# Designed miniproteins, single chains, continued (2), part 105

Each design is a single chain, and the fold is of that chain. pLDDT is the mean over its residues in the fold that is shown.

## One batch from the design tools (miniprotein)

Design m7626
Fold by ESMFold2-Fast:
Parts: sequence; structure tokens; C-alpha cells
Structure m7626 (fold): chain A 92 residues (1-92)
Amino acid sequence: AQALIDRAAAAVEKAARRYLEKEGLDTALAGVAGERFRGQLLAILSLPAEEAKEKLLALAETLRAEAAAAEDPEVAAALAEAADALEELARA
């Protein structure tokens, strides 16, 4: 479970860093985005198993939609990686 949480958080951080680089913004904010996402996942995982699974799958679907809408292929790939990790976590 921890490895999948780490993978999802790292993927979100990567997507955020790429977005910030393209916009000329402070890339340190990418780490904040990754840690907030990790906190969100830990909160979901504290719920009863069936509710946690449902919320993980809903979040993965949201990330896949964002990946499909992303103009930057590096951002799209990172968001898809995060969605894959969440789907795997929901199956565990």
C-alpha cells in the first residue's frame, strides 16, 4: 500500500512541476501539491474498505479525465500514472 501511495503522490508532484515550469511559476509548489495529494489518499484509506475503494476509483477516473484533457504529454502521462496507482490500490 505505501509504495502505491508514494507512486501516486510522486506522479501528481511530477505533473504539477511540469505545469509550473511551463507557466514560469515557483516549482517548489509541486512538492506541496504532492504532499496534499498524499494527505487526501491517507484520509480516503482511513474510511471503511468499501467506501475507500469507491472513492479511490472515483479519484482515478477524475485523474484519467484530466490526463485526456492535458495538452502537455508529460503532464498527461504523469496523471495517468497516478490514476493507475490508485486503481491498483483500490484492488488491494
Scores: mean pLDDT 84

Design m7627
Fold by ESMFold2-Fast:
Structure m7627 (fold): chain A 51 residues (1-51)
Amino acid sequence: DVKKLIELINSGRISSTSTEVRKMIKEFQRKFGLKVDGVLDDKTIEALRKY
């Protein structure tokens, strides 16, 4: 789940509009205590890179 999201970020293949990607982002944001809005912002990206 999170691994797929990290792979998308590392590959530079970020689609900003996929419902599945947004769901994965929200799950990750919940796990790390970030704002849960499904937006792939700098804070979320930094947390994903550290995961």
Scores: mean pLDDT 69

Design m7628
Fold by ESMFold2-Fast:
Structure m7628 (fold): chain A 106 residues (1-106)
Amino acid sequence: SAPPVLDVEAPLDPALPEHVTTREVEAHDAADNPVAVLRARADPRDAAAVEAVAAALRAQADALIARLAAEDRRKALIVELGLLAVLAGLRGEDARAALAALQAQI
């Protein structure tokens, strides 16, 4: 079956499309099987829009993580890792230490 796709977009100003940032991660296991696709889209200059998109993607991802954790803890951690990467990229944050700590649990 196809991997679940989590896609969240802030309301965009169609007059300023060049300011929109898309962050996408295809999360996969060690055998390159797709687990989930996570995508977020917002103008990075609009902090309120970035945080609204981050909250919405987190809510969707948390529901998927809870479902996966019951069957395969590693798949749940892979989705959490993808989420952290997308959110850090969208916010312009350095997540290297947090990503490494989470990867060590997989």
Scores: mean pLDDT 78

Design m7629
Fold by ESMFold2-Fast:
Structure m7629 (fold): chain A 68 residues (1-68)
Amino acid sequence: MVFSSLAEQQVVEKSRADLEEIKSQPRSLDELKLLVKSYDYLVETYPENEELKKLHQELQTLLEEQES
């Protein structure tokens, strides 16, 4: 694992909190799609951050489950 900047760590922590909130209070499909798109940009910005990729995948899985 590579060490991360403070800004990158804050993004990960916020992403984790957002995901927990969504699990507790499910958002509309449109809101989930918008959030997934936002996280696509974050993953492209920090491609070496494995935690951010895991959070993005979990969010995408939630979206796919709701679309089914």
Scores: mean pLDDT 75

Design m7630
Fold by ESMFold2-Fast:
Structure m7630 (fold): chain A 58 residues (1-58)
Amino acid sequence: SSMQELRRELILLEAEETVLEMQLYIYEKTNAPQQEIQQVKDRLAAVKEEIARVQAQL
């Protein structure tokens, strides 16, 4: 992929990370079911791994 495409992908992933961090904060503050909190944590971890993979290609 071109450097420009990788930079765009990174920005989109960082935006998704921000939304998931906000969702996790709300879920923990409102005592959401533990299973739902874990699902958000798992998705957040996956997005962070994807960010690391894209950054390694820059």
Scores: mean pLDDT 90

Design m7631
Fold by ESMFold2-Fast:
Order: C-alpha cells, then sequence, then structure tokens
Structure m7631 (fold): chain A 75 residues (1-75)
C-alpha cells in the first residue's frame, strides 16, 4: 500500500542519515524504493541498497547497516 511504502521511505531516509550517508546516496535509495513500490518489500529493500552502492561503493558497510535497520523498522 502507499502508506506502507511511505513508511519504508521514511525509515530509509532516517537510517541512511543516521549512518552519515550523503544526500545523493539517500536520494538514490529512496528513488529506487519508490520506483519498485509495486514489488515485495525485500525487492524494494534490495533495489534501494543496490542504488546506494552505485552512488558510493566505498560506503558499503554503512549502507548495509542503514538499509537493514530500515527493513527491520517496517517489518
Amino acid sequence: SKEENDKLIEALRKALEKYGLPQEVIDAAVKAAEENRDKPLDSRILAAMLAAYEVDPARLTEINKAVLEARKEVK
């Protein structure tokens, strides 16, 4: 639902910001989650993570922690 997806987007922004990721990484992850909103939660999470990696692969560890934290919050 739109409400469930909005909750995921909020959780992603919050977690990525908490782990110190730059705005371009946050924007890429959020955009990927929005573009995949018709897919299952795990597919949206994976899309967000892969989009963030494309922007800044040097921050893989922080991106992974943030995205997994967001997934946990919306489960």
Scores: mean pLDDT 83

Design m7632
Fold by ESMFold2-Fast:
Structure m7632 (fold): chain A 94 residues (1-94)
Amino acid sequence: MEELKERAKELGDELLVKALEEIEQGNLEKARELIVEYLKERGEPEERIEIAKSLKTKEEILKFIEELLVQREVARKLREIGEEIDKELEERKK
């Protein structure tokens, strides 16, 4: 639980941090609302948003957040690699 919050903070995903805090307080409905807001901000498809709205248990919500964090971490690493490649290409165009 604490690990998921640290990962969300490192990624700058404030809504996911708040959702995890609400789960710890037993407020699963508020946690779902925060996840839905996060997905809408990212422009995720309606099908994904509907899945988030259908989550019923604490375990389902936590698993969904974990999957979102993994997706974000992969996307961030791919962006960093792309920026390094672009920088090398700019340096070689002397």
Scores: mean pLDDT 78

Design m7633
Fold by ESMFold2-Fast:
Structure m7633 (fold): chain A 81 residues (1-81)
Amino acid sequence: GSMSPDVFEALKEIEKLKEEAVSKLTSEELKEQLVSEIDKLSVPYLRATSPEQREYYYQQIQEAIQKALEEDAKLQELLAK
């Protein structure tokens, strides 16, 4: 069947987070790793049948983004000298 509004909204949110995070990263390796991690986590997130499962995977996606941005920030700090 056609994609439900809830699934579409969730997908749009994940795509926005992914694009925004990737655009802030300077390291090609970190971009590739983050995209791969979000893609893997987005599948169970979109297929979650309970709010608890959805929140769990959403938190993992957010943590992956935060870790990538933190690592990139350290690289930028090293390059600022």
Scores: mean pLDDT 80

Design m7634
Fold by ESMFold2-Fast:
Structure m7634 (fold): chain A 86 residues (1-86)
Amino acid sequence: MEKVRKLLEEAAKALEKEGRLEEAKILREGVENEDYAGAIVRLWELAAKEYGAHSESAKRAVDPATREALRKELEKKIEEIKKKEE
């Protein structure tokens, strides 16, 4: 899992350099709490607010059932990455 954490920390630093502080904060909190799936879902919610409900993906990001499904999918993928590193 260290490889995933390192990539997310590097992504957060890149976002901070670009002045995207809210996105960077969400990623950093996800790393700190080991809640990578939740961090990605929160980033999606932030994008949905920026683009409004005009895109199908933005509408799906704010739907509670879709957010939960996305979080579970991401958790599964993160566990697969962790298993591959062992």
Scores: mean pLDDT 67

Design m7635
Fold by ESMFold2-Fast:
Structure m7635 (fold): chain A 70 residues (1-70)
Amino acid sequence: MEELYEKAREAIREAKKAGVTDPETLAVRASRALGFDDVTDPEERAKLAIALNRALAEEFGLTPVPPSGA
């Protein structure tokens, strides 16, 4: 999870260096860096999506909220 998250962060940072500021475009670039489009397993895709969403939230200074309370 951490490695996927950091890879997503790297992709977002790289896209921003290229002049990309649109959140959707940043998400596409990060998902490609994670190999999202190349992943067939639904479980692995879910992990990539979680890492991507977290990286995007962090990049835009959003505080993630817990998905569910115990």
Scores: mean pLDDT 71

Design m7636
Fold by ESMFold2-Fast:
Structure m7636 (fold): chain A 66 residues (1-66)
Amino acid sequence: MKEEARKLAKDTVEEVLKRFPSYSPEQLALIAQMEIAARATQKGWSQDQRDLAITYAVDLIEKIFS
């Protein structure tokens, strides 16, 4: 569960950074959140699991741009 959420967050952030390299951290965080919500729903994940992956993605973006 926790490792799967981290992997989804990392993979999604990497894809978003490659697609939108000029976007602000705030824009990237919003796009990553939307992508994770869609992907987690496709995987049949609970809201808690989805929220965990979103939290990891936001943390990763903050660390990249700090």
Scores: mean pLDDT 83

Design m7637
Fold by ESMFold2-Fast:
Structure m7637 (fold): chain A 65 residues (1-65)
Amino acid sequence: SMEKERRERFEQLIEAIRSLGGEVRIENGKIVLYLHQKDVTVASATKILAVAAGIEEGRSVEIYP
């Protein structure tokens, strides 16, 4: 189903964020990304993945510096 496929893509995106060392949590139905990374490229990649995950599940994204 489209719902199952969307959920699988969401989970893959969350795992990608974690594989890059990103701290990501689901809080109050939102995706919350904590950027402890000083590397601009890694920080940018984790932001892009978090936004993509939000689109897949219709969740808002909050990013903290």
Scores: mean pLDDT 81

Design m7638
Fold by ESMFold2-Fast:
Structure m7638 (fold): chain A 82 residues (1-82)
Amino acid sequence: SKGDELIEELHRLLGELQRDLAEPLAAKDYATALAILESYRPRIEALVRQILAEDPSPRARELAEQALRDLAGTEAWLRSQL
């Protein structure tokens, strides 16, 4: 379904973000990590909004909402390291 395709896209995008963050985080380059995260944020937020608009299953809703919370928490943590 379209909802399943959006969830797969969200998982793929989150995986790409984790991969791109790995080297800066290992180097403790929090400024570069923050810039990478900020480049992904509008795409992740757009996918989450689209998932939530499709009247998702409880699990899909939880996943989408958790992705936004994790994104915000990671951003706040990175900013606290600067």
Scores: mean pLDDT 88

Design m7639
Fold by ESMFold2-Fast:
Structure m7639 (fold): chain A 87 residues (1-87)
Amino acid sequence: MTASERLQQALSALSEEQRAELRALLAAIHDEAVARGWTGPEGFIALLERAAARIRELGERRDSPALLAIADHYEAVAAALRASLAA
């Protein structure tokens, strides 16, 4: 299974309430990024790392493997972008 297929399965496994909570969480992180002046590639990586951490916390609190899989996806994207900037 590809990372995209795994993400799609995780998203489809979320309840309507979990989807709403995830959307609200991502909106809050975007507002935080704007308030902190997170811009450019480094700012985008910081946003993704913050999203991964907050989604993981939510997944642990809700005992949701689907939310944990979504957090893993955000972590992987952030790590790939960080490696790209270091090259």
Scores: mean pLDDT 81

Design m7640
Fold by ESMFold2-Fast:
Structure m7640 (fold): chain A 73 residues (1-73)
Amino acid sequence: SEHEELFREFDRDGDGVISAAELRAWLRARGHDPTDADVAALIARADRDGDGVIDYEEFVAWLAEEGRGAHVA
């Protein structure tokens, strides 16, 4: 699926999670120049349990929530 393909672009080491560094690298590869604060804000929106990484289920849920607008847990 497109979700799995997109997740693999972020998850460079294949461990099933996306770190802030991987998210920044992906955004830069797409022609964006995010600040540390921008990346931290994106992680905070997806990472509901506060461990600083995004797993596949959180990533898919975050994409669905962003499509509807931000929803506060």
Scores: mean pLDDT 69

Design m7641
Fold by ESMFold2-Fast:
Structure m7641 (fold): chain A 74 residues (1-74)
Amino acid sequence: MIPELTEEQRKAIVDAIVEALKKAGRPLTLDELAEMLGVPRETLEKIVEALKDDPYFKENIVYDEEAGVYYLKP
């Protein structure tokens, strides 16, 4: 179970993902995003699952389930 994240911690994680996507300039898989953030893929998978319903995450990041990639909301 992932420990409950504060609003500030959730925002910081979302901001880190946004910056990784901006730096890459393209959609990233979970594996690529985990490598850029320096975290294990399994850890990031649990974090994004916990954040999927977060308003700030949903405002900034899109997950394409069919392609398996994350990208910035246009």
Scores: mean pLDDT 78

Design m7642
Fold by ESMFold2-Fast:
Structure m7642 (fold): chain A 74 residues (1-74)
Amino acid sequence: SAAEKREKIEQIVLQLAAELARAGVPDEEIAALLERLGKAKTVEELISILEEFAARHPQARALVERAIARIREV
């Protein structure tokens, strides 16, 4: 169902946030990312936001790309 897909995506996003914090991404930048992801209306918007974040934070690219792959499998 759409609700089950949303819950799974939210779990992937929360796991990514924890991994980004461990990788040294500032808390303020993670908070801004989470706010943008929360406003996304489609999976395509979520992926676009994540790809833009990875472009601005090359150190986090591998973590973000893994999260995108997981979201695409939902």
Scores: mean pLDDT 86

Design m7643
Fold by ESMFold2-Fast:
Structure m7643 (fold): chain A 72 residues (1-72)
Amino acid sequence: SRRQQLQQQAYQLRDQIIARMPDPSTIAYLDQQIANADSVQQLQDLIRQYQQIIAAIDATDARNAAYAAALA
């Protein structure tokens, strides 16, 4: 079903987040959010939120790399 496909997408994004932030509290929080998302709309909103989190991590990594380069 569409809901199952969206839930699978949410888990794929969750895996990307935990690859960057592999702490148990983050894993538990993301897993709880996906488990509590019982509608297509809630899953779509969660997917958008996770994409924003990944973008924020990428932006932070890029900024830190720029600071490291400036100090070298």
Scores: mean pLDDT 86

Design m7644
Fold by ESMFold2-Fast:
Structure m7644 (fold): chain A 80 residues (1-80)
Amino acid sequence: DALREELVTRSEEIIEEIRNLVEENRDKLSQETIEEINKWVERVQKLVEALQHHPLTREEVEALLGKLEEEKKKLLKLLS
């Protein structure tokens, strides 16, 4: 329960941050890059939804949140 709540809440927060960065910097990003980010976000959301029906480990939650944070860092670096 706690791990599942953490995964859902934190993934939603990071995805929202990524979406806000894309919206604020639309003029700096190619249409192709925006589409790639949107498709990646959809895949992560589906993965989070699927994992809610299976036993979760701390390591799995940390790995998924780590991937989200790394993609956010890549986006921030691209916008710098």
Scores: mean pLDDT 80

Design m7645
Fold by ESMFold2-Fast:
Structure m7645 (fold): chain A 72 residues (1-72)
Amino acid sequence: GADTFATMLAREGEGAAKSENGDKDVQELLDYAERQAADLEKLGNTSGALAFKRAADRIREARRAVEEERRR
């Protein structure tokens, strides 16, 4: 279901954030998660939309954590 897919997407984004060449992949996964959330919300699938919004938040948090680690 949407929750399972959103969780997998979040894991992919977290992994991409830790890769030196993952910046493009992180942005693509974020854009995809936000698009899926918007589409599901329009279909009335509020729980699915929230799952993808949470996935996007997890990916953003992972990117920020990696950026902080690189800056020391």
Scores: mean pLDDT 81

Design m7646
Fold by ESMFold2-Fast:
Structure m7646 (fold): chain A 92 residues (1-92)
Amino acid sequence: MQQAQQYYQLGLQYQSQGNNVLASRYYVMSAVYYGLNGDWEQARRYAQQALSLDPNNPTAWRVLSQSLRKLGDYDLSDQYQQQADQLLQQLD
């Protein structure tokens, strides 16, 4: 829990400095740790926030997909998983 909050705080700091790419990465790390603690609603929110700053982050799409699946939204989960997979193929 404390690590998730620290990553979110770092994301806010980098976003205030105009570094949206680093802010997105820290929001994703925060979302991952909230998911590991079973807080899938917070994981979804922070993954969405990360994607608003960097839509080309495949890890953010994967975290969002997993969070939606845990929250019972299987159709959106499958769509966002495909988006993550496509971005990974483009980076390779």
Scores: mean pLDDT 84

Design m7647
Fold by ESMFold2-Fast:
Structure m7647 (fold): chain A 90 residues (1-90)
Amino acid sequence: SPVLQLQQLLNEIEKQNPKSLTTEQQKKLVEQIVELIKKSPQEEKNQALELLANFLKKNSQKFDFTYLIVRKLSTILSEDEYEYLQSLLN
């Protein structure tokens, strides 16, 4: 499932040294995260957003590209889905 793939991807990112990630690798990770959320079925979308919000809260100081994920999601999520994500991040 896309949600399980997202969980696995986020776990792998947490193991990485931020300084070892090139700009191109960071862009690829942002695209992969956004695509997995986009592919998540409507009934699982909130679960995907909760997984992402937990990752962002824990890792925003470690990985400077995390703001790009939220920015890209603001253009693809519905208003309700984006409001939900924002509520999880507050």
Scores: mean pLDDT 86

Design m7648
Fold by ESMFold2-Fast:
Structure m7648 (fold): chain A 93 residues (1-93)
Amino acid sequence: MKEKAEELAKKAIELADEVLSRLPDIPQDLRNSIRAAKNTVEYALKKGVSPETIALAVETLADNVARAAQAAGDTPLSRKARELGEEARKLIE
């Protein structure tokens, strides 16, 4: 459980960094939302909070990344982010 949440968090951070570096034309509000959500995930990992709390933060970050990728027309990246968010959601249930 904890190992899976940390794995998903690292993947979400990596995907967020990819979107922020490769998709410069995404709206500034989406860029800000991704940065804020990424900071939340990084802080959750640093503090060693519950796997469920990490998973909730990952779900939020994955959703913001998916929305940004979709806005940029990157359908494969948007799908990958949505799948990551769904995996995180399953850990909360």
Scores: mean pLDDT 83

Design m7649
Fold by ESMFold2-Fast:
Structure m7649 (fold): chain A 61 residues (1-61)
Amino acid sequence: DERNRRLAEEAKRLAVDKGQNGEGMAAGLEEEHGPETGRLTLALVQETDPEKAPAARARLE
């Protein structure tokens, strides 16, 4: 399931790049998953709150 692969990629990038390239990462995810995903990921990175990562994954799926 390609969604599972994309979710794993998002989680990994959130852990590695949060705070450094938040907007760039959100733009990349938006290109792959869609605009809603980009917005959720951007919010997660800006808040730097790992508890919000599961919410973004749920929205992706």
Scores: mean pLDDT 53

Design m7650
Fold by ESMFold2-Fast:
Structure m7650 (fold): chain A 58 residues (1-58)
Amino acid sequence: SALGALATATRLAASGAVGGKEGADMVRSAARRLGIDVDAGPTRGGAITGGVQALLQA
């Protein structure tokens, strides 16, 4: 599922198991499959994308 892919990609990126940029790209791609804009504001989708963005910006 797209949610499962996003969760897996986020975990791999956060753990450093994949290259930082490649991990970030995987997470962005998975989020886009869900119709989630990782730059989105405070919406239900934005809450998820905010968490993803925080991990990518760390």
Scores: mean pLDDT 58

Design m7651
Fold by ESMFold2-Fast:
Structure m7651 (fold): chain A 87 residues (1-87)
Amino acid sequence: MMLEIVDLSVELADAVAAGDWKKAEELKEKLVELILESDDPEKALQSAVDILDFRAEVLEERGDHKAAEAVRKARRELERRFKEKLE
């Protein structure tokens, strides 16, 4: 479970950075589902957020400010979707 969340978070960052919005949307949906199904959903969400934040930082460091902001936006959308599912 945790390794799948890590792998999907990396794939989401890569898809968003590449502008592959269809793949990014599919990955967001799958990632939210896996986070909710985990033994500790809050900790699983934090792991995904940490990975997305790290990937955004790497993009920022190499001067890709637009891709970095897109990844940060995806991170905020992931957090919002998780909160909405908890109700």
Scores: mean pLDDT 84

Design m7652
Fold by ESMFold2-Fast:
Structure m7652 (fold): chain A 66 residues (1-66)
Amino acid sequence: GALDRGAVLAHMLTGLSREEAERAARIAYEHYEDVKLAAELLQKEFGMDEETAMTIARAVANAKEF
């Protein structure tokens, strides 16, 4: 599902723990209608760069809407 995809991507791209990756995926999922806001929250909370945060946010949004 969207949460599982987001968590796997967050873990692989950033090295976040499973618990932190799942939390990152949840933030992206809760804000799936505003990918830009989701990415800004991921950058602020987890210290991700913009490209990584946008990749995770977009992947979750795409899986959520389809």
Scores: mean pLDDT 85

Design m7653
Fold by ESMFold2-Fast:
Structure m7653 (fold): chain A 86 residues (1-86)
Amino acid sequence: LTPEQLLQAFREGSRPDQVASVDGLSAAVGRDGTVYEFEVDGQRYVTRSAEETRVFLAWLQVNRKTARATVHRDGQTSEFVVEPLA
């Protein structure tokens, strides 16, 4: 996926109120030194900014994709699963 494809999916699949619902996560993720890694359908993706993370999460939701996420922050690693609302 390219950033342009992610931005396009976000704009087409998300409303302003949906953007607001993701802003809290983006604020938590957007701290300096936070890196998100996602595994979707056996492929690994890395988001490099809070904006890329927000758009990627919106793309996962719109396309009903399940992803395993790994976050690195302040020398600690956390894992969680992102599932579509269905």
Scores: mean pLDDT 58

Design m7654
Fold by ESMFold2-Fast:
Parts: C-alpha cells; structure tokens; sequence
Structure m7654 (fold): chain A 85 residues (1-85)
C-alpha cells in the first residue's frame, strides 16, 4: 500500500492511500483520499508531472485528476510519495 501527499497550496493538503506502490503519468489508481480528517473513496490520475513516475521518497510538480463522490477535480501542485506498507 502506497501513501501519497498531494499539496495544492499551503492550506490544501490531501493524503491519498492506494494499493499501488507507485504512480506513473497516465495511470489511474483507486484508494482513500483524506482531507482535514475526512476520508472518502477516490480515484487519482497523474495527468502530468516533472517525473515520469512517483516512487518512494519522490516529490514532483504535478497535475492530477481526482474523482471523489462522483465529481472530478483537476489539482495542480506537488505530489510526494511518503512510503509503502
């Protein structure tokens, strides 16, 4: 299980936990998205990144499509791979 931090701004940070151990450009993964202590099932697609794949310890500038509760949001910011369990 991989854990990612998605930081859209200083005040907007999501934690995303997925069965995927890494995330590559064009890949869509399912998992749990957490924001301010509230968790929901979500899918995350890495649309673009300054790295081709986000592996453990990587931080990249990225654009992500996040689908949660039937709505899709485009987020631009940073993604950090926090580790695997």
Amino acid sequence: TGTFQIKASDSITYTFTSSASSLSIGQTVSGTLTFNGVSANATVTLVSSDKPSISVGDTANATLNITVNGNTYTVTGTITHLGVS
Scores: mean pLDDT 84

Design m7655
Fold by ESMFold2-Fast:
Structure m7655 (fold): chain A 75 residues (1-75)
Amino acid sequence: MDKLEEIKSKSTVIATTFQEKAEEVRDSDPQLAQQYQEISDLAKKAAELAEQGKGEEAQKYFDQAMELGQRLAQQ
């Protein structure tokens, strides 16, 4: 239960944060906006799966969102 609630909580925060970042840079850097939106979408899916009790699937989408975020930081 702890891991599932943690994934849901963290994924919800990540989804909201990156959606806002995507909106902020939409006009100045549309490629970066698209990458932020992708992170947000992956995090939203992780949160939804976590809410449904699908911990393994939720973890996969959460990991994908985190990996994309780290790769973006290295660009």
Scores: mean pLDDT 83

Design m7656
Fold by ESMFold2-Fast:
Structure m7656 (fold): chain A 79 residues (1-79)
Amino acid sequence: SIEDLLEQLQSSDPEVVKQAAEQLAQLPTSAEEELLKAVEKMKDKLSVSVLEMLLVIAHERQMEKLKAFLIEELKKKRA
């Protein structure tokens, strides 16, 4: 599931993080709303580093709604 991939991005194992990021980057643009809902649900559990990785993926995939959400969440957590 997308939630499992988001948890894997928080792994201390770089290989697990790489594989999860690669799978998220391969999601179709139509999955943006599902990914946004999962990130919103898990936002308090996701580290700053994971949110930064997701922002890169959102930028590369042109997922503008997810990108906007992540920028606002990063502003709140880095304040």
Scores: mean pLDDT 82

Design m7657
Fold by ESMFold2-Fast:
Structure m7657 (fold): chain A 88 residues (1-88)
Amino acid sequence: SMAEERAKKKEEDAENFLKKVIEEANKKIREALEELQKKGASDKEMAQKVLEIFKEMVKEIKKNEEAWKKYGDFLDKRLADMEKELAK
C-alpha cells in the first residue's frame, strides 16, 4: 500500500540521515584525537573532545524527529554516562 511504502521510506530516510551524522562524527573524532595525540594531550583532554563532538552529533540528530523518536533515549543516556565518567 502507499501508506506502507511512505512509512518505509520515512524510516529509510531517518536511518540514512543517522548513518551520515554518525559517520561524520566518527571522522571528526578520529581527526581530533590524532591531532591531540600529536600534541601530547592527556586522556582526559581527548575524552573531553570526544564528548564535545558527541554533543554536536546529538544536536544534529535532534533535528530529525523520526531519528530522535527511535534513538533519543539511548543517546541521552550515553551522553549522561560520558559526562559522569569525565567527572571522575
Scores: mean pLDDT 85

Design m7658
Fold by ESMFold2-Fast:
Order: C-alpha cells, then sequence, then structure tokens
Structure m7658 (fold): chain A 102 residues (1-102)
C-alpha cells in the first residue's frame, strides 16, 4: 500500500527506527485504522518530532508487545511508569486477565 509506504517514510523522518515504524503501523492496522488515517497520524508525529514524542511511541509499542505476550508483570510495570495509581493498574490487570482466558 502506497499510503503505508509514505507513512513509514514519515515515521523514519520523525526519528523512529525501521523496526519501530513497522511495529507502529502494524499496531494501527490491528486497531482498525485505515491507511489514510495511519498516514495522517505519521504526519502528526513528524510535526511534533521530539525525543519526548519518540519515547512515548516506544512506550506504546512496548506495552502492545507485553499485551500480545500476555506478560502481566510487564504490563503492570509499564502502566506504573506511565504514572497510573496502583488501584487503577490492578483494576485494568484484572479486566485484562478476563479477556486473555483464550
Amino acid sequence: DKKLEEARRLLLEAGLSEEEAERLIELAQKRGYSPEEILEGARALLEQASEETREQVRRVLELEEAIENKDIEKIRELMREAGLPEEKIEKYIEEFKKKIEK
């Protein structure tokens, strides 16, 4: 898809690695975003291209990987690093456990 190719180019220009750009596009597709929406998102990331924005993208990708791996302890740690209170983290973990029974 030419729009996904363009999105990848923009993400690389924003300072993401090839691997980070590919994972972010895959995550967006998995969540039901269209190629056009993914391209718009990539343009927005390039417009706000900063180390802080890149770190936020890396944290999102790390959380998604932990979710796919059903790594409860890693999900908990990442949510804690994001500044969520322990009570809220535990509620989300319990809901997640119910969803991953298969």
Scores: mean pLDDT 77

Design m7659
Fold by ESMFold2-Fast:
Structure m7659 (fold): chain A 65 residues (1-65)
Amino acid sequence: GPAERAIEQAVAAARAGDSRTAVRHAGLFGRLSSVDQGREGLRRVADAAAEAGDDTLAEGARLAA
């Protein structure tokens, strides 16, 4: 559904080093999901950003979760 597409796009963008696109799609996912699902999604974005070497995005997503 739309929430699943949003989080998949956020994670893919974070892995690609596209912080702006990752934040935009993570924000959309947060609006379409429960608080618990939102936190889980932010952890996935943080992990993907860390793997890509984007420590700033990884730290921001971890703190927002």
Scores: mean pLDDT 82

Design m7660
Fold by ESMFold2-Fast:
Structure m7660 (fold): chain A 67 residues (1-67)
Amino acid sequence: PQAELDRRRQRGIEEMEKRKKEAEKVISQLPDELVKHASVEDIAEALNVAKVTGDPEKIVEWLKEMK
């Protein structure tokens, strides 16, 4: 039980770190004008939504709304 909880917690931390790294990668690829008004956390959230819907164009539209 304790090991299960520790594993789940550690996995959550790893997932958060992966999301931040993916967000930084996406930031590097996006036009500066979209990135200037969005934080790494905001882009990570948009990336997560795009993964669920399977539509990468959704990321760009999401960031435009956050301007």
Scores: mean pLDDT 66

Design m7661
Fold by ESMFold2-Fast:
Structure m7661 (fold): chain A 80 residues (1-80)
Amino acid sequence: MVDEARDLFYRLMYERGLNPERISRSQAIDLGVRALESLGFDPEEARRILEELFRERNLGDVISTDQALEVLGEAVERLL
């Protein structure tokens, strides 16, 4: 599940032409929700968990792909 979510996030990111070193918080959350929805998770619950994790980690408006993938992985664990 975590690896599948990360692979899908990378694919969506590159399809959108996003810079892997600098993505916005809103872009990271939107891509994360789409990745989790594709794996069968509820998109509203996925969005709530991702927004909560971004707040808990005190992440700014611009983050790296690596930071986004760490948050996505934790979101998968909380949704399972």
Scores: mean pLDDT 81

